# Designs tried in a protein design run: designed miniproteins, single chains, continued (5). Part 36

Each design is a single chain, and the fold is of that chain. pLDDT is the mean over its residues in the fold that is shown.

## One batch from the design tools (miniprotein)

Design m17225
Fold by ESMFold2-Fast:
Structure m17225 (fold): chain A 110 residues (1-110)
Amino acid sequence: AAAAIDRVAAIFREKGREAVQKIVDLSPEEARKVLEETKREILAEVDAQNPDLSPEARAIVERFVELFAESLLELYEKYKDLPKSTRQKLAERMVDLGVERLRARLEAAL
């Protein structure tokens, strides 16, 4: 159980940070496409590394990733006038907070 949560959190953190680096200079339309691909990559890797993950826990991961992608797009739109370095730092902090929230939800479900 704990090991599965750690694997899911690690996948989310790695892919989330990669997505932040990719989207920072993109248009909203291009950023949305990158985030949709990132979502698919996260879910595929979660499924591959956690074949015994309960349907309930798997649904939590999917819903969380969907909501996170929308929140990240909103963050970039809201703070688009800030320097790139500041926007990257805020988005990276959002990924780190997302990891902690996802862990808490999975711990409650497992």
Scores: mean pLDDT 82

Design m17226
Fold by ESMFold2-Fast:
Structure m17226 (fold): chain A 85 residues (1-85)
Amino acid sequence: MIHPGVAEGALEAFRSAFEAEGGDLGKAIGGTLSIIGAGVEAAFVPSTPEEEVLRVAEAGARVAIESGADERAAERAIEGVRETI
């Protein structure tokens, strides 16, 4: 199962980006999906290098934050990925 921190953090990041009038919702969706994908990879593909999983999560978080997502929500999602690996 995906770590609760990944799911909750990604959903809150998406919600905050959706509520941010100056945000790019399409990019925020892409960023949050990348974090979720990293969380899935960490949970179900243990052969994937930890550093690669974290780089994908961090890149997704940066895109989401730049697109209006709450930085704390994105950090919570990344922490969930770290907790999984």
Scores: mean pLDDT 77

Design m17227
Fold by ESMFold2-Fast:
Structure m17227 (fold): chain A 74 residues (1-74)
Amino acid sequence: MAVAYVDATVSASLVPAGGQARLIALDAEGRSVGGGAADAAGRGTVTIFDPRPGTYTLVATGAGGTETRPVEVA
């Protein structure tokens, strides 16, 4: 089974000091295909299972709210 690790950046305001944000990766059909966590600096890594090249949507949820970011997989 193929796996991709994708670096993600989200708004630091989403993550309070000492906290983390939950990351979920969605494919073009809106299916959950992976996840990870972002730190208080807004940086994290997402693991995507069976990746196809293209644009994925990252959904980040933390104490500051919810944010979406596009990420490219080669």
Scores: mean pLDDT 76

Design m17228
Fold by ESMFold2-Fast:
Structure m17228 (fold): chain A 62 residues (1-62)
Amino acid sequence: SLEERAEEIAEAVMKGRDPLELSKKFEISLAMAMYLLGRKDWSLEEIKELILEYLKLLPLKK
């Protein structure tokens, strides 16, 4: 499920979606959405790996 979510987010980043829409749709911080959109020159796999590591660090309750 984390890998599937990371892939969906990476695909949205590659398409150059609005950072606010990305943040709301995937429930990630606006800062992270903006950072990821700045990395759209990276490969899909590189962005997916970055997102996967980010998702692993998200607190379950914070």
Scores: mean pLDDT 73

Design m17229
Fold by ESMFold2-Fast:
Structure m17229 (fold): chain A 70 residues (1-70)
Amino acid sequence: SSKIEKAIEYLEEEKKSADKTRQAFLDGVIGFLRSAESVDEAVLGLRFMRQYADEEVQKVLEKAIAILES
């Protein structure tokens, strides 16, 4: 899906400016998105992961969800 590809591109860009702990979390999110079979699966997974993220990563995941839902 082109939407999943755009979300991955956004997360890869955000990862470049993140600290090592946030980079590790975002690597996990990107890995999940690369294995997601649908946009609906991607959105549900990011909503679930957002619950365990810090405030800064939550904002990044909210933007990624918005890209998926666009």
Scores: mean pLDDT 88

Design m17230
Fold by ESMFold2-Fast:
Structure m17230 (fold): chain A 97 residues (1-97)
Amino acid sequence: MTAEEIEKKVEERLEEWKKKKHPEYEELEELLKKIDELGEKYAKEGELSEEEKKELEEAVRKVIELMTEIAVEIAEEEGRPELAEEIRRLAERTIAS
């Protein structure tokens, strides 16, 4: 029901952080660039080294963590602390799996 609203607010927060050169946004950009570079290498070569696989897994994990923090903050700002707690729990489950 509010997944699209949360998604739109996350996008708005990221655009604001980008304009302000927020440190967390710069970290997110570096992580996404690393994921793209490793994904492109895998597509071209058909394989990644064990070190590159670990780097990809770590980068994906960090992106999930950063996006989760943004979504949690937005849910709390909207007066939905129960949703913020649910988002945290889902992210922990995803990272632990």
Scores: mean pLDDT 77

Design m17231
Fold by ESMFold2-Fast:
Structure m17231 (fold): chain A 77 residues (1-77)
Amino acid sequence: LEEARERAIEEVTRILEEAGVQHAREVAEAAVDTALREGPEAAFRMLYAYLSQVEGFPEEEARRLAREIVEVIEREL
C-alpha cells in the first residue's frame, strides 16, 4: 500500500517532469493523495485546473495530460 503510493508518485513525477511542470513531485503527491481521499475524478479536476491555469497549458493538452496521469494512478493503486 505504502509502496504502491510511492510508485504512483514516482511515475507521475516523471510524467510531469517530462512535460516541463515545475514542482513535479509536489504536484504528483497532491494528485495521488487526492485520488486516494476523493477519487480519480477529483484528482483529474485538480490536475486539469493546475495544468491549464497555473502552468498555462492549452485546455486540450491539459485534459490529455491530466487523464494520462489519473490512468497511471489508477493502475498503480
Scores: mean pLDDT 84

Design m17232
Fold by ESMFold2-Fast:
Structure m17232 (fold): chain A 71 residues (1-71)
Amino acid sequence: SLDELVDEILEILSDPEKANELYKKYTNVTEPVPKTLGFAVDLARRYAEDKGLTPEQIAELVRRLEERLKA
């Protein structure tokens, strides 16, 4: 479910090393990325795309993630 994926992404984001390693895998960026809402959203979008989610599912997942991070 989308809620399960949001929980997975939040767990990944809670671990800086794991988050940075995944982001490097998706982007080939070698420099540390700042822990911002923008970083969290970009990582979540790439993670969902890698899992084969549709654009509609990705948009809804990002919306739910942003709500959880802004709370």
Scores: mean pLDDT 77

Design m17233
Fold by ESMFold2-Fast:
Structure m17233 (fold): chain A 88 residues (1-88)
Amino acid sequence: EEKKILEQLYEALLKAREALDVGEEEFWKYYAKAVELIKKLKDEELREKLIKRLEEIMKKYAEDPSKKEEVKKELEELAEEVKKLLEE
């Protein structure tokens, strides 16, 4: 069920954001879960859009950890986009 996947994705994105204040290992755990959830989406265009966005956020953090606050903001923005899809 796509709605259930989007609900789980929203939670995973918020937990990834919180994990940036806890540690890198927790961040990667929730990032990996978010990727897995996106791969389960039936809508191919939505799946490609979300995975690309998440990969861009991760690349930014991996290349420059000092951008942690920017990464948090981008994860929150992505989570809000997912939340809007749930209210469709």
Scores: mean pLDDT 82

Design m17234
Fold by ESMFold2-Fast:
Structure m17234 (fold): chain A 93 residues (1-93)
Amino acid sequence: MIVPKSEEGKKNLEKMLKEADETFERIKRRLQAFDDLVAGNTAALAELSVEELARFILMSTPEDRQRILDALTPEQRAEVEKAIERMKKELEK
């Protein structure tokens, strides 16, 4: 994309760049939380929803899956396991 010289073009470009930056930071933050969990940093659990944890566990190796589940409270583990079963049924569709 060539840098626009018009005032209207500048405003549109600035808006697009701001929206792209916000989206990129959101994705980056989530990826960092997943990496922190794999590394054993359980503080990252506060950044992730039950649904995000369930998806990550489904994509993880058996060893990483067990490590993550062991880091959860019994209540959190039960909710994550329910989410995993729900997601498995949706993947069957």
Scores: mean pLDDT 69

Design m17235
Fold by ESMFold2-Fast:
Structure m17235 (fold): chain A 71 residues (1-71)
Amino acid sequence: SMSSKLKEQQEVSKYAADALIKIGDQIDLLREIERAETEADLRALLRRAEARGDPLVVEEVRRRLEELKAR
């Protein structure tokens, strides 16, 4: 029915809007991770990423920590 299709479009729009907000927040966190120069700053960012439940950002922080250890 027309009513069902309108509901589907609204749900898709909500998911798209939420996804864009999450992507923006991810970009901001990734920029802070790139700018972080100390283990203490990266550990603080790791806690924030874990609190968000974002495995992609968590992996990025861990990779950045390994880069600092290579210095």
Scores: mean pLDDT 77

Design m17236
Fold by ESMFold2-Fast:
Structure m17236 (fold): chain A 85 residues (1-85)
Amino acid sequence: MNPIQDLVNRSQTFDPEDQLLVQTALNLYMLSLDYRSRGDYEKAIELLEEAIRLLQELHDRTGDPSVGRAIEYLKKELEELKKKL
């Protein structure tokens, strides 16, 4: 299963505040993908770094493995984006 899809499924069991944080981080990731598709790699990187930061705050508080796996997946995406600069 894709780590992002796993996080989406798992987040349904989270507190409402934590669900909103996951939704915010995923919205930033989706926006990053849109900028990436347009060739705006600097903006895509900025948005992806903010998504990772929000998920890291959640992971530091909860220790949830699905959040940890999503962070590692997004970090790999970030490294691929940085190669485009």
Scores: mean pLDDT 88

Design m17237
Fold by ESMFold2-Fast:
Formats: C-alpha cells, sequence, structure tokens
Structure m17237 (fold): chain A 68 residues (1-68)
C-alpha cells in the first residue's frame, strides 16, 4: 500500500508539477496520507483518485505541519 501510494504520488507530479510541494508533504507524513487514502477508498475511490485527493488537500497540512 505505502509503496503504491508513493508511486502514484510521483506520477501525479509528472501530471501536475504544481503539486510537488504537497506530494513531498504526503511523503513526509505517510500515516496521514495512508489514513486519508484508506478513507477515500472505503467510499469507493480508486487508489489513484484517493492519492490525487490527498495531494490537493495536503496544502492545508502546510499550515498545521510541525515536524519535530
Amino acid sequence: MLQEIQQQLQELIKEQPELESSVQKALDNPQQTLSIVQHLMSQGASLREAVHSVAVSLPTAESLREIA
């Protein structure tokens, strides 16, 4: 699962370079990313759709992200 998420995130950068910072945040927060992806997939989203949704919502994580 996590490796597949990482691959999808890298493909997403190729399609939408503007999401590069959000993708890096997602890779920095694998637990948060995994939780959101699993939640979306439980609602019928594909892995690709769930990963894309995480990337577009992760910009909000920039304001609340504090890495110790």
Scores: mean pLDDT 69

Design m17238
Fold by ESMFold2-Fast:
Structure m17238 (fold): chain A 87 residues (1-87)
Amino acid sequence: EKLELAREAGELLAKAVEYLAEDKEKGEEYLKRALELADKLGEVGEGFKARALALMDAQRAFPESVEAVLEAVKGLTEEVLKKIEEE
């Protein structure tokens, strides 16, 4: 269950980053959904939320950074998945 939620949260965050450059409202809706799923992950979810907000701020400030930010989202998702599985 937690692994599935973490993977979905990461996918939604990636969509938020991608759509933020093209459709700001849709990007922010995906971010909201990712944060809602992260709330169900407990302490690991708190770390995900903090870093997700920072990555979205970076994407808003530097729209040209989408490729680098998406790589960071992938790394964050993999880190969260490992933390849950190593519990």
Scores: mean pLDDT 83

Design m17239
Fold by ESMFold2-Fast:
Structure m17239 (fold): chain A 85 residues (1-85)
Amino acid sequence: SSASKEERERIESEIEEALLRMELSVARIALENHPEDEEVRQEVREHLERLRERVEELRAEGKLSEEEAEELLREIEELLEEVEE
């Protein structure tokens, strides 16, 4: 293997953070493109709630720093507020 255990764990954490940020971007784009679609809003809300739980889980496991988790949770909360409008 070309990667040490520590390197693999770092890469896994980076991938998980990147995937969370990608999911947030997709949710934002969906809301921007379909602002009055109630079905899209409902799906985005459910997706954001799952992302929030995922961020908390990864923070608890030490795969996200406190700063990274707080930033992601802030963005999730902002999008949830947009869904409620």
Scores: mean pLDDT 80

Design m17240
Fold by ESMFold2-Fast:
Structure m17240 (fold): chain A 90 residues (1-90)
Amino acid sequence: SLAEHPGFPQVVEQLLNELNSPVLSNPAARQHFIEVASDPSNEELTLTTLKSLLLNEPNLPESLLELRERVEKFGTEAVREYLEEQLEKL
């Protein structure tokens, strides 16, 4: 699975950094989410949370607008595909 890849927490953190969301600006909450993402059993929870952040962020960076449109159409599968592409670039 995607979350079994050792680079998965890193690409999740990279997406959180790009989102620059105030929801995860608290260091403890952010660190907890990265720890949750490090457990493969939480893959769907991680993808669902990232989907929610992508859809609800009012000041989404221009670089993520295409991803948001894909997430609106395809849900968590669009998040999965994006993270798989980021893993290939590590």
Scores: mean pLDDT 82

Design m17241
Fold by ESMFold2-Fast:
Structure m17241 (fold): chain A 90 residues (1-90)
Amino acid sequence: MKLSKEEILELVEEMIETVYYNHKEHGFLTAQVLALTGTKLLYDYLKEQGYSKEEFVEIFKEAIKRVQEKYDLSDDFKAALELALKHLEK
């Protein structure tokens, strides 16, 4: 069964929060690797559920905005998440 937009948004938010906590504990490079890997794995999972790449990118951008409002994310951290999306779009 295809997950709702809100359910996907919650999953993406949880992934971003996990990456954010790892950035605080283990530094930027670890967070960047986790963001790239997590984004790829989550997209591959959602693609099997019938989501398009375009729908995923839209949801991911909305999730970044929600997490940014909830947490004080640095521009560098936000850029790392944007880079993860760009790698997916290759």
Scores: mean pLDDT 72

Design m17242
Fold by ESMFold2-Fast:
Parts: structure tokens; sequence; C-alpha cells
Structure m17242 (fold): chain A 89 residues (1-89)
């Protein structure tokens, strides 16, 4: 596996996380925690944080946050297919 390609995938995912911040601007700390987990390649922590925020958004009826999280996951699925289980019921 080419390390430079892995770094490219991480940087691309970080760009998408920064885009996601504009869609969920009220929780900058959560976005920062997701960014740190992505830099460390800790996909389990990324999945946990995204799932917890999605479940919270469902409980609060916040459809904008739900859509933003699903869009972020779908947009990163080609780079990190391990995120696919988060889209399944």
Amino acid sequence: VDLSEVEKQINELLEKVKKAESLIPEDEKLVEEINKALVNKDLETVKKLLREEYERAVKEGNYLTQLSILTFIAGNLETYPELLPLLEE
C-alpha cells in the first residue's frame, strides 16, 4: 500500500469534514473530534461519533443534522467503505 495515497485519502476526507462543519455549524467541538480521529486513522471512533450525533439528531427531530451526517458518510464511502454499516438500518 502506497503511504502517499493513504495521506491523499486522509486529506480528502479532512476537506469533506470541513465542508460538513458548514452544515452543522453549532457543534464545532464534534467536528474537531472527528477530524482528530480521521488524522489518526481511527475509523472506529469516527463511526462512533457520527452514529452518536445521528442518534441525537433523530431524538431531537433535527433533519438538517441527520441529512448532513448521511451526506458526509455517503461522500466518504469510496474512500472509507468501512463507513457503509452506518447507512444500514
Scores: mean pLDDT 62

Design m17243
Fold by ESMFold2-Fast:
Structure m17243 (fold): chain A 95 residues (1-95)
Amino acid sequence: DPAEKEARIKEGRLRGMASVAVGSVHVEYHQGKSDEERIKIAAEDLMTSFNAPEELAEKLARAALEVVKENKPPSVISSDELAELADKVLERLEK
């Protein structure tokens, strides 16, 4: 089904964007910056790397910052932990 395939591609891209947003907000060199600066950097990364719309990029960046603050991941995040955090970001967007 072309519609199911297109939906799966969109979901995979959204997961990829969520993963990058988590990585961007968490990176140690941003730890000295304000929450709004961290969100702005993550949103700019999503717009540049994925050509994401500004509204979507900002929502993903804000959700990613909230997830990172709540879960307090280690300085080096494993691929599995990054995937779990990305899933939590997507859950926040559905509310």
Scores: mean pLDDT 77

Design m17244
Fold by ESMFold2-Fast:
Structure m17244 (fold): chain A 100 residues (1-100)
Amino acid sequence: MLSDIEKAQKIVKELVEKLNELEEKYRKGEISEEEFLEGVKKVLEETLEKAKEIKDPEILQQLLDFVKSAIESLKERYPSLSEELEKLEKEVEEEMKKLI
C-alpha cells in the first residue's frame, strides 16, 4: 500500500498533468470556455474521490491547500473565468473539509 504522503503526491501529479492538458487545449482553441470549465470540474471531482483514500488530516489539508492554489493560479491567468473557478474552489473546499 502507498503511504498517505505518496498517495497525495500521485494525486497532485495527476491533477497538474490534467489541468495543464486542459489549459493547452483551451489556449489552442481546441475546446470552448464551457468545455474547459467542465473539464476542470471533472478533474477536481476525480481529485476529491482519490482524496477519500487519504486518512491523515494533515496530508488532506496540504492537498486542499494545493488544489486551492492551483485554482487561484487559473483565476489569475483567466480573469474572465474567475467567478466560475471560485465556485468550483468553494465546492471542492466544502467537500474536502468533510474528509478532514
Scores: mean pLDDT 85

Design m17245
Fold by ESMFold2-Fast:
Structure m17245 (fold): chain A 100 residues (1-100)
Amino acid sequence: KEEKIKELAKLIKELLTLAYEKASKDPSVSQEELEELKKLANLSEEELIKLAEEIVKESTVSIDELIKWLKAAVKILKGKVEEGEKELKELREEVAKKKA
């Protein structure tokens, strides 16, 4: 469980870093949004772990599902759109099976 929190924290950092890099190149993104993303991308490991713990506490989704969703989102942001979309589709199919 603690290892999964650390994995989630690493994925959050990667996602925020990629989001900041993309936003910094987009002229439609406001300076205020860029400054907030920069703050989030610069969070310490301890702050990221705390954030991951808070997300897990507030989430109705399991930590395993959160990790899978973030991995797919990171792949999409890295330009592996087809691979990331395939993973998201598989996750949606798993959720649909549970609701049946």
Scores: mean pLDDT 75

Design m17246
Fold by ESMFold2-Fast:
Structure m17246 (fold): chain A 118 residues (1-118)
Amino acid sequence: MQKLSQEQIEEYERLKANPVPVPSREELRRLLEEALELARKSGDEYAIELAERALELFEKDPLLALRLAASVYVLNGDLLSAYRIERIMLATFPDAPDVVSKSYEQLEAILDRLVAEQ
């Protein structure tokens, strides 16, 4: 989890080079369900709680739901999947608060460092 595979580096470079299409409501819900499955497989009670809360909040606050899902991936050391969700948030909610852009910038900086340290 502290070193990216060649395939992960290639996926990261593709994500950086290409715009993310705005996903459908069903695709967004699937991302939340995938985060919950990951949390359950990890056995991390806190990650499970965050993922369950994300699904509960999706209809009322989809941006917060996606932020919680991104946090689940970060807790599991899957920074690339967290970065993908942050990109989806920025594409889906262009008026999102600065904290989303800052989280995106921080994840990109971490991923750039991991690539450079290999």
Scores: mean pLDDT 81

Design m17247
Fold by ESMFold2-Fast:
Structure m17247 (fold): chain A 73 residues (1-73)
Amino acid sequence: SLEEIVENLKKAILEDDIKKLEEELRKLYEFGKEAEEILKFIDVDGDGSFGRVELEHLKKKLEEDPNALLKLL
């Protein structure tokens, strides 16, 4: 489900697991429009790839609001 993908994304971001983050991101692309806001939040550059700087930016967003991704559902 979309909620399970969101929870797995949160864990991957907080645990610095870029491989898991990219796996869950690919699943989000399969949901299409329902995942559009979550994709925009996570993949700001829209390129589907993540470096350390991008991961740290996402971690800060989740530390400021742990429910940020859930609010987009």
Scores: mean pLDDT 73

Design m17248
Fold by ESMFold2-Fast:
Structure m17248 (fold): chain A 91 residues (1-91)
Amino acid sequence: SVLSAELYVDGEFAGQLSGPTTDLAELLEAIEEGLRKEKDAETIEIRIRGKMSVSTQVGLVIRIIAIADELGYYVEKVEIGEGITIVLKKK
C-alpha cells in the first residue's frame, strides 16, 4: 500500500512531507524532519493518506506521538479512518 503525508501549520498548508511510499520508516523520518523544521508553530496537523491495517495505523500514531513529544508538542486530537489525522499543540 502506498502512503503519503502532508503538514499543516497554524491552519495553513505547509507542504507534502512524504510523497507516495511503501516504506513506513521513510514516512516516519520525513514526518520527524518536517516537525523539526517548524519554529515556534503553535498548531501542527499531520495528515497521512493511504490504505493501512488497523495495527499499522495504531503503530504509526504511537510513534508520531513519541516523536512529537520529544520535539515539544503534545497531541490534541487523533482521527483514524480512511487515513490518519494528528493535531499537535506546542507544550
Scores: mean pLDDT 81

Design m17249
Fold by ESMFold2-Fast:
Structure m17249 (fold): chain A 54 residues (1-54)
Amino acid sequence: MKKKVVLKPGKGDDIGKKIKELKAQGYEVILELKTPVDTNKQVLLDEGADEVII
């Protein structure tokens, strides 16, 4: 069974690093963003996120 993790990144979080660490542990990573950020949704998907919710 593949485990899913929902990340709610905060100010100053290294999102890409957290995604890579969780993916290396076999998790599916879902990002939930509360506000629009300068980071494009596609960049987060390229870093290995399985889903990005804004």
Scores: mean pLDDT 69

Design m17250
Fold by ESMFold2-Fast:
Structure m17250 (fold): chain A 94 residues (1-94)
Amino acid sequence: DLEERLKEALELYKETAGLTPEQLEKLKKRFEEDPEGTLVEVELQRLGAEVIRAGRLTEEQLERLEELLREYARLRGMPEEVLEEALAALRAAL
């Protein structure tokens, strides 16, 4: 399940964000060491690329970005202060 979702997310991210073969290999290595954190990071990057491509941020995309960012912060041990600042910046971008 995780490997299939990562493969699909990486293909989509590669097409939308211009990921290089070297960046893809580095990301695959990270997935081997931290599959959940890497999957969340890839989903976050993919959604970010979609927002940039569309030139707009919807409420649904904002909610999903906030969920992914909170999950990423939890898995990576990001300080709450840093997370709250990042979330405030996302909300202010609306």
Scores: mean pLDDT 71

Design m17251
Fold by ESMFold2-Fast:
Structure m17251 (fold): chain A 89 residues (1-89)
Amino acid sequence: SVAEGAKRAYEAGKAGRPATLDPQGNWVAAGGASLAGDKEGARDGYRVAQANKPGEVRLSEEGGKAAYDIGTGSREALAQGRVAAAPPA
C-alpha cells in the first residue's frame, strides 16, 4: 500500500541509511536491502525523511497524508500515553 511504502522509505531515511533507486526502479538501501512495495510512496517518504523537517508530511499526488509525520507520528508511537490537547475553538 501507499502508506506502507512511505513508512519503509521513512524508516530507512530516518535511520540514516543511504537508499538509491535500482535500474528497475526499486528502492535499495545500503547493504542490498530492498525497500520494495509502493515505489511512489517509498520515494516520497524517503525524501521527506531525508529532509527531516518538522511538520506534517503530505503526499498530495497520492491523494492524502501518508499517515507519516516525521516528528509527531514517531514520537506518538514511542511516547505511548502522550497528553492530547484539544484544539482551541
Scores: mean pLDDT 47

Design m17252
Fold by ESMFold2-Fast:
Structure m17252 (fold): chain A 101 residues (1-101)
Amino acid sequence: DKERKEEIRKIALELAELEKEYLETTDPEKLEELMKRMEELVKKLFELLGVSVEEAIKRYVEDPEGFRMELGKLLLSLGISEEEARLALRAIEKVFERKLK
């Protein structure tokens, strides 16, 4: 469980960094590479949380604010800053929106 929490923390921090880079990038090829990496990390994150990506997307669609609150609270409990948690959540939402289209 301790190793799982540390892995979740690492994934969330990497998602935050990728989101920050995505916001500063205008190159379509680089944006696609960043998105693919985000998709891989989001899949791994929810596997570690014991939830399928499909189930996570369903929860997000049904209650986006509740989803953000629950996941944000989890990330903060792992020692992630409010800014890093916000960026990680934005990356997760981008992946979900892409899968819904």
Scores: mean pLDDT 87

Design m17253
Fold by ESMFold2-Fast:
Structure m17253 (fold): chain A 101 residues (1-101)
Amino acid sequence: MEKELEEKLKELYEKKREASKNKDAEEIFKISDEILKLKGALEEVQKIVDDARAKIAAGTMTDEDLREYSKKILDTDPDVTRAVALSLRLIGDYIQRRLAE
């Protein structure tokens, strides 16, 4: 699941290389914009996940926090399948943390 956006980013880099061979400035610009937008979304999602994981590790995560982080991931990640998978992983980590301590 997490590798789906990484694979999409890899595909965009391959398309950019092909556009460069063809000297297609418009296509290079379009692909570069898509790469930047995808990287921005990935970085924002990663920040949300890192913040949530830090709270879980600190034992400060609440049920309301978990709902809010899951919502933020779903709203921020353009890949719904990845967003759901990340949310489920956080829920699993939260449950494990609470059961272990």
Scores: mean pLDDT 75

Design m17254
Fold by ESMFold2-Fast:
Structure m17254 (fold): chain A 74 residues (1-74)
Amino acid sequence: MLSPTQYTALAIEAIGLVVEIEIGLRQRSPRERILALIREGYDVADALDKQGYTKVADSFRSQLDELERRLREQ
């Protein structure tokens, strides 16, 4: 079970990854780099889900799915 500190750390990492992916998409960064960040995001979502934060993990996965869709449409 995650302590509040561990949850906060994962939440901050998730926000940071979304910001970095958004910047990468806007700046037309290499596709492989953006895909690597999206994969790291799914790993963070899996960690949240494993600890019982399923709704937060599902919300984050939905956000990552939308970012991956935007990458594919470039």
Scores: mean pLDDT 81

Design m17255
Fold by ESMFold2-Fast:
Structure m17255 (fold): chain A 93 residues (1-93)
Amino acid sequence: EEEEYANIIGRAKFAELLIENKDKATVEAVREILEKSDKYHEEAVKLARDNPEKAKQLYEEAQKWLKEHEDEINEAVEALRPAFTALRTEELR
């Protein structure tokens, strides 16, 4: 249950970052998105462990937000897909 809370909270933040950066399809921008997303997920895991009640509230808010912004999220994912592909290629050299 705590893992589910952290995962959904983290997914909502990742999606927000994608939407904010949808016009910046660069390796640098998506690298920053991944770094910020990882930090948020780590914080969400700690929150779920230390304060499950607050984590549950954020989880419910995150689920509602994700549902309300599904179309925007899908558009942002498609816009940034080439940059994510380029980042993967660069990391593999």
Scores: mean pLDDT 82

Design m17256
Fold by ESMFold2-Fast:
Structure m17256 (fold): chain A 83 residues (1-83)
Amino acid sequence: MTPEDEVRAIREAGEILRNSSPGQVLSPEQQEILERAGETIERLSRLSDPDERRELGVALTGLLDGDEAGARTLRRMIERARR
């Protein structure tokens, strides 16, 4: 999976959660997207110092608001976490 694929999965996970009704059963594809997004966020959080965790929170908020700068920041963080 590329960093772009991981950013896209996080964006799609946000859209699934926003558009889902309470008690709605998610499809296997939706569950896989949520699982992959959660694994990426957990990995980034574990590998980040307190300042980087703050940057992660800002980037996630920006991505969900459609801000391209947030998407670029998140992609860079994913790339750094792979090293």
Scores: mean pLDDT 77

Design m17257
Fold by ESMFold2-Fast:
Structure m17257 (fold): chain A 61 residues (1-61)
Amino acid sequence: SLAEQAGLSAASGATIGKMAAGWVHRLAAEFAGGDGVHAGYLAEQASTPKEAGDAARRAAG
């Protein structure tokens, strides 16, 4: 059914979102200029890649 297709698409989106968050987590750690632990903590609290990136920028200055 269309509802099942929508459910599968949502699950795929969640998986891609987790991968993107992990990717941004690494970038956030590098952007923090060696404060990887602080950047990692902020990235984990973010629900989206954008929030993780914003948190890392704030941590860096």
Scores: mean pLDDT 56

Design m17258
Fold by ESMFold2-Fast:
Structure m17258 (fold): chain A 53 residues (1-53, ends at bonding distance)
Amino acid sequence: RLSELVREAREKLIEADKKPLEEQMKIGKEAYDEVLRARREAARAGTLADDAS
């Protein structure tokens, strides 16, 4: 899940390349929040790893 979310965040950043910098920063913050949520879910599931899905 973490690896998958990081990949999706990267794709969103590529799409954001066509948008103003302010929008790119907003997308970056949202991606960061998603990674934090995924990490929390991994902790709840008993799986704490950088590449945990």
Scores: mean pLDDT 67

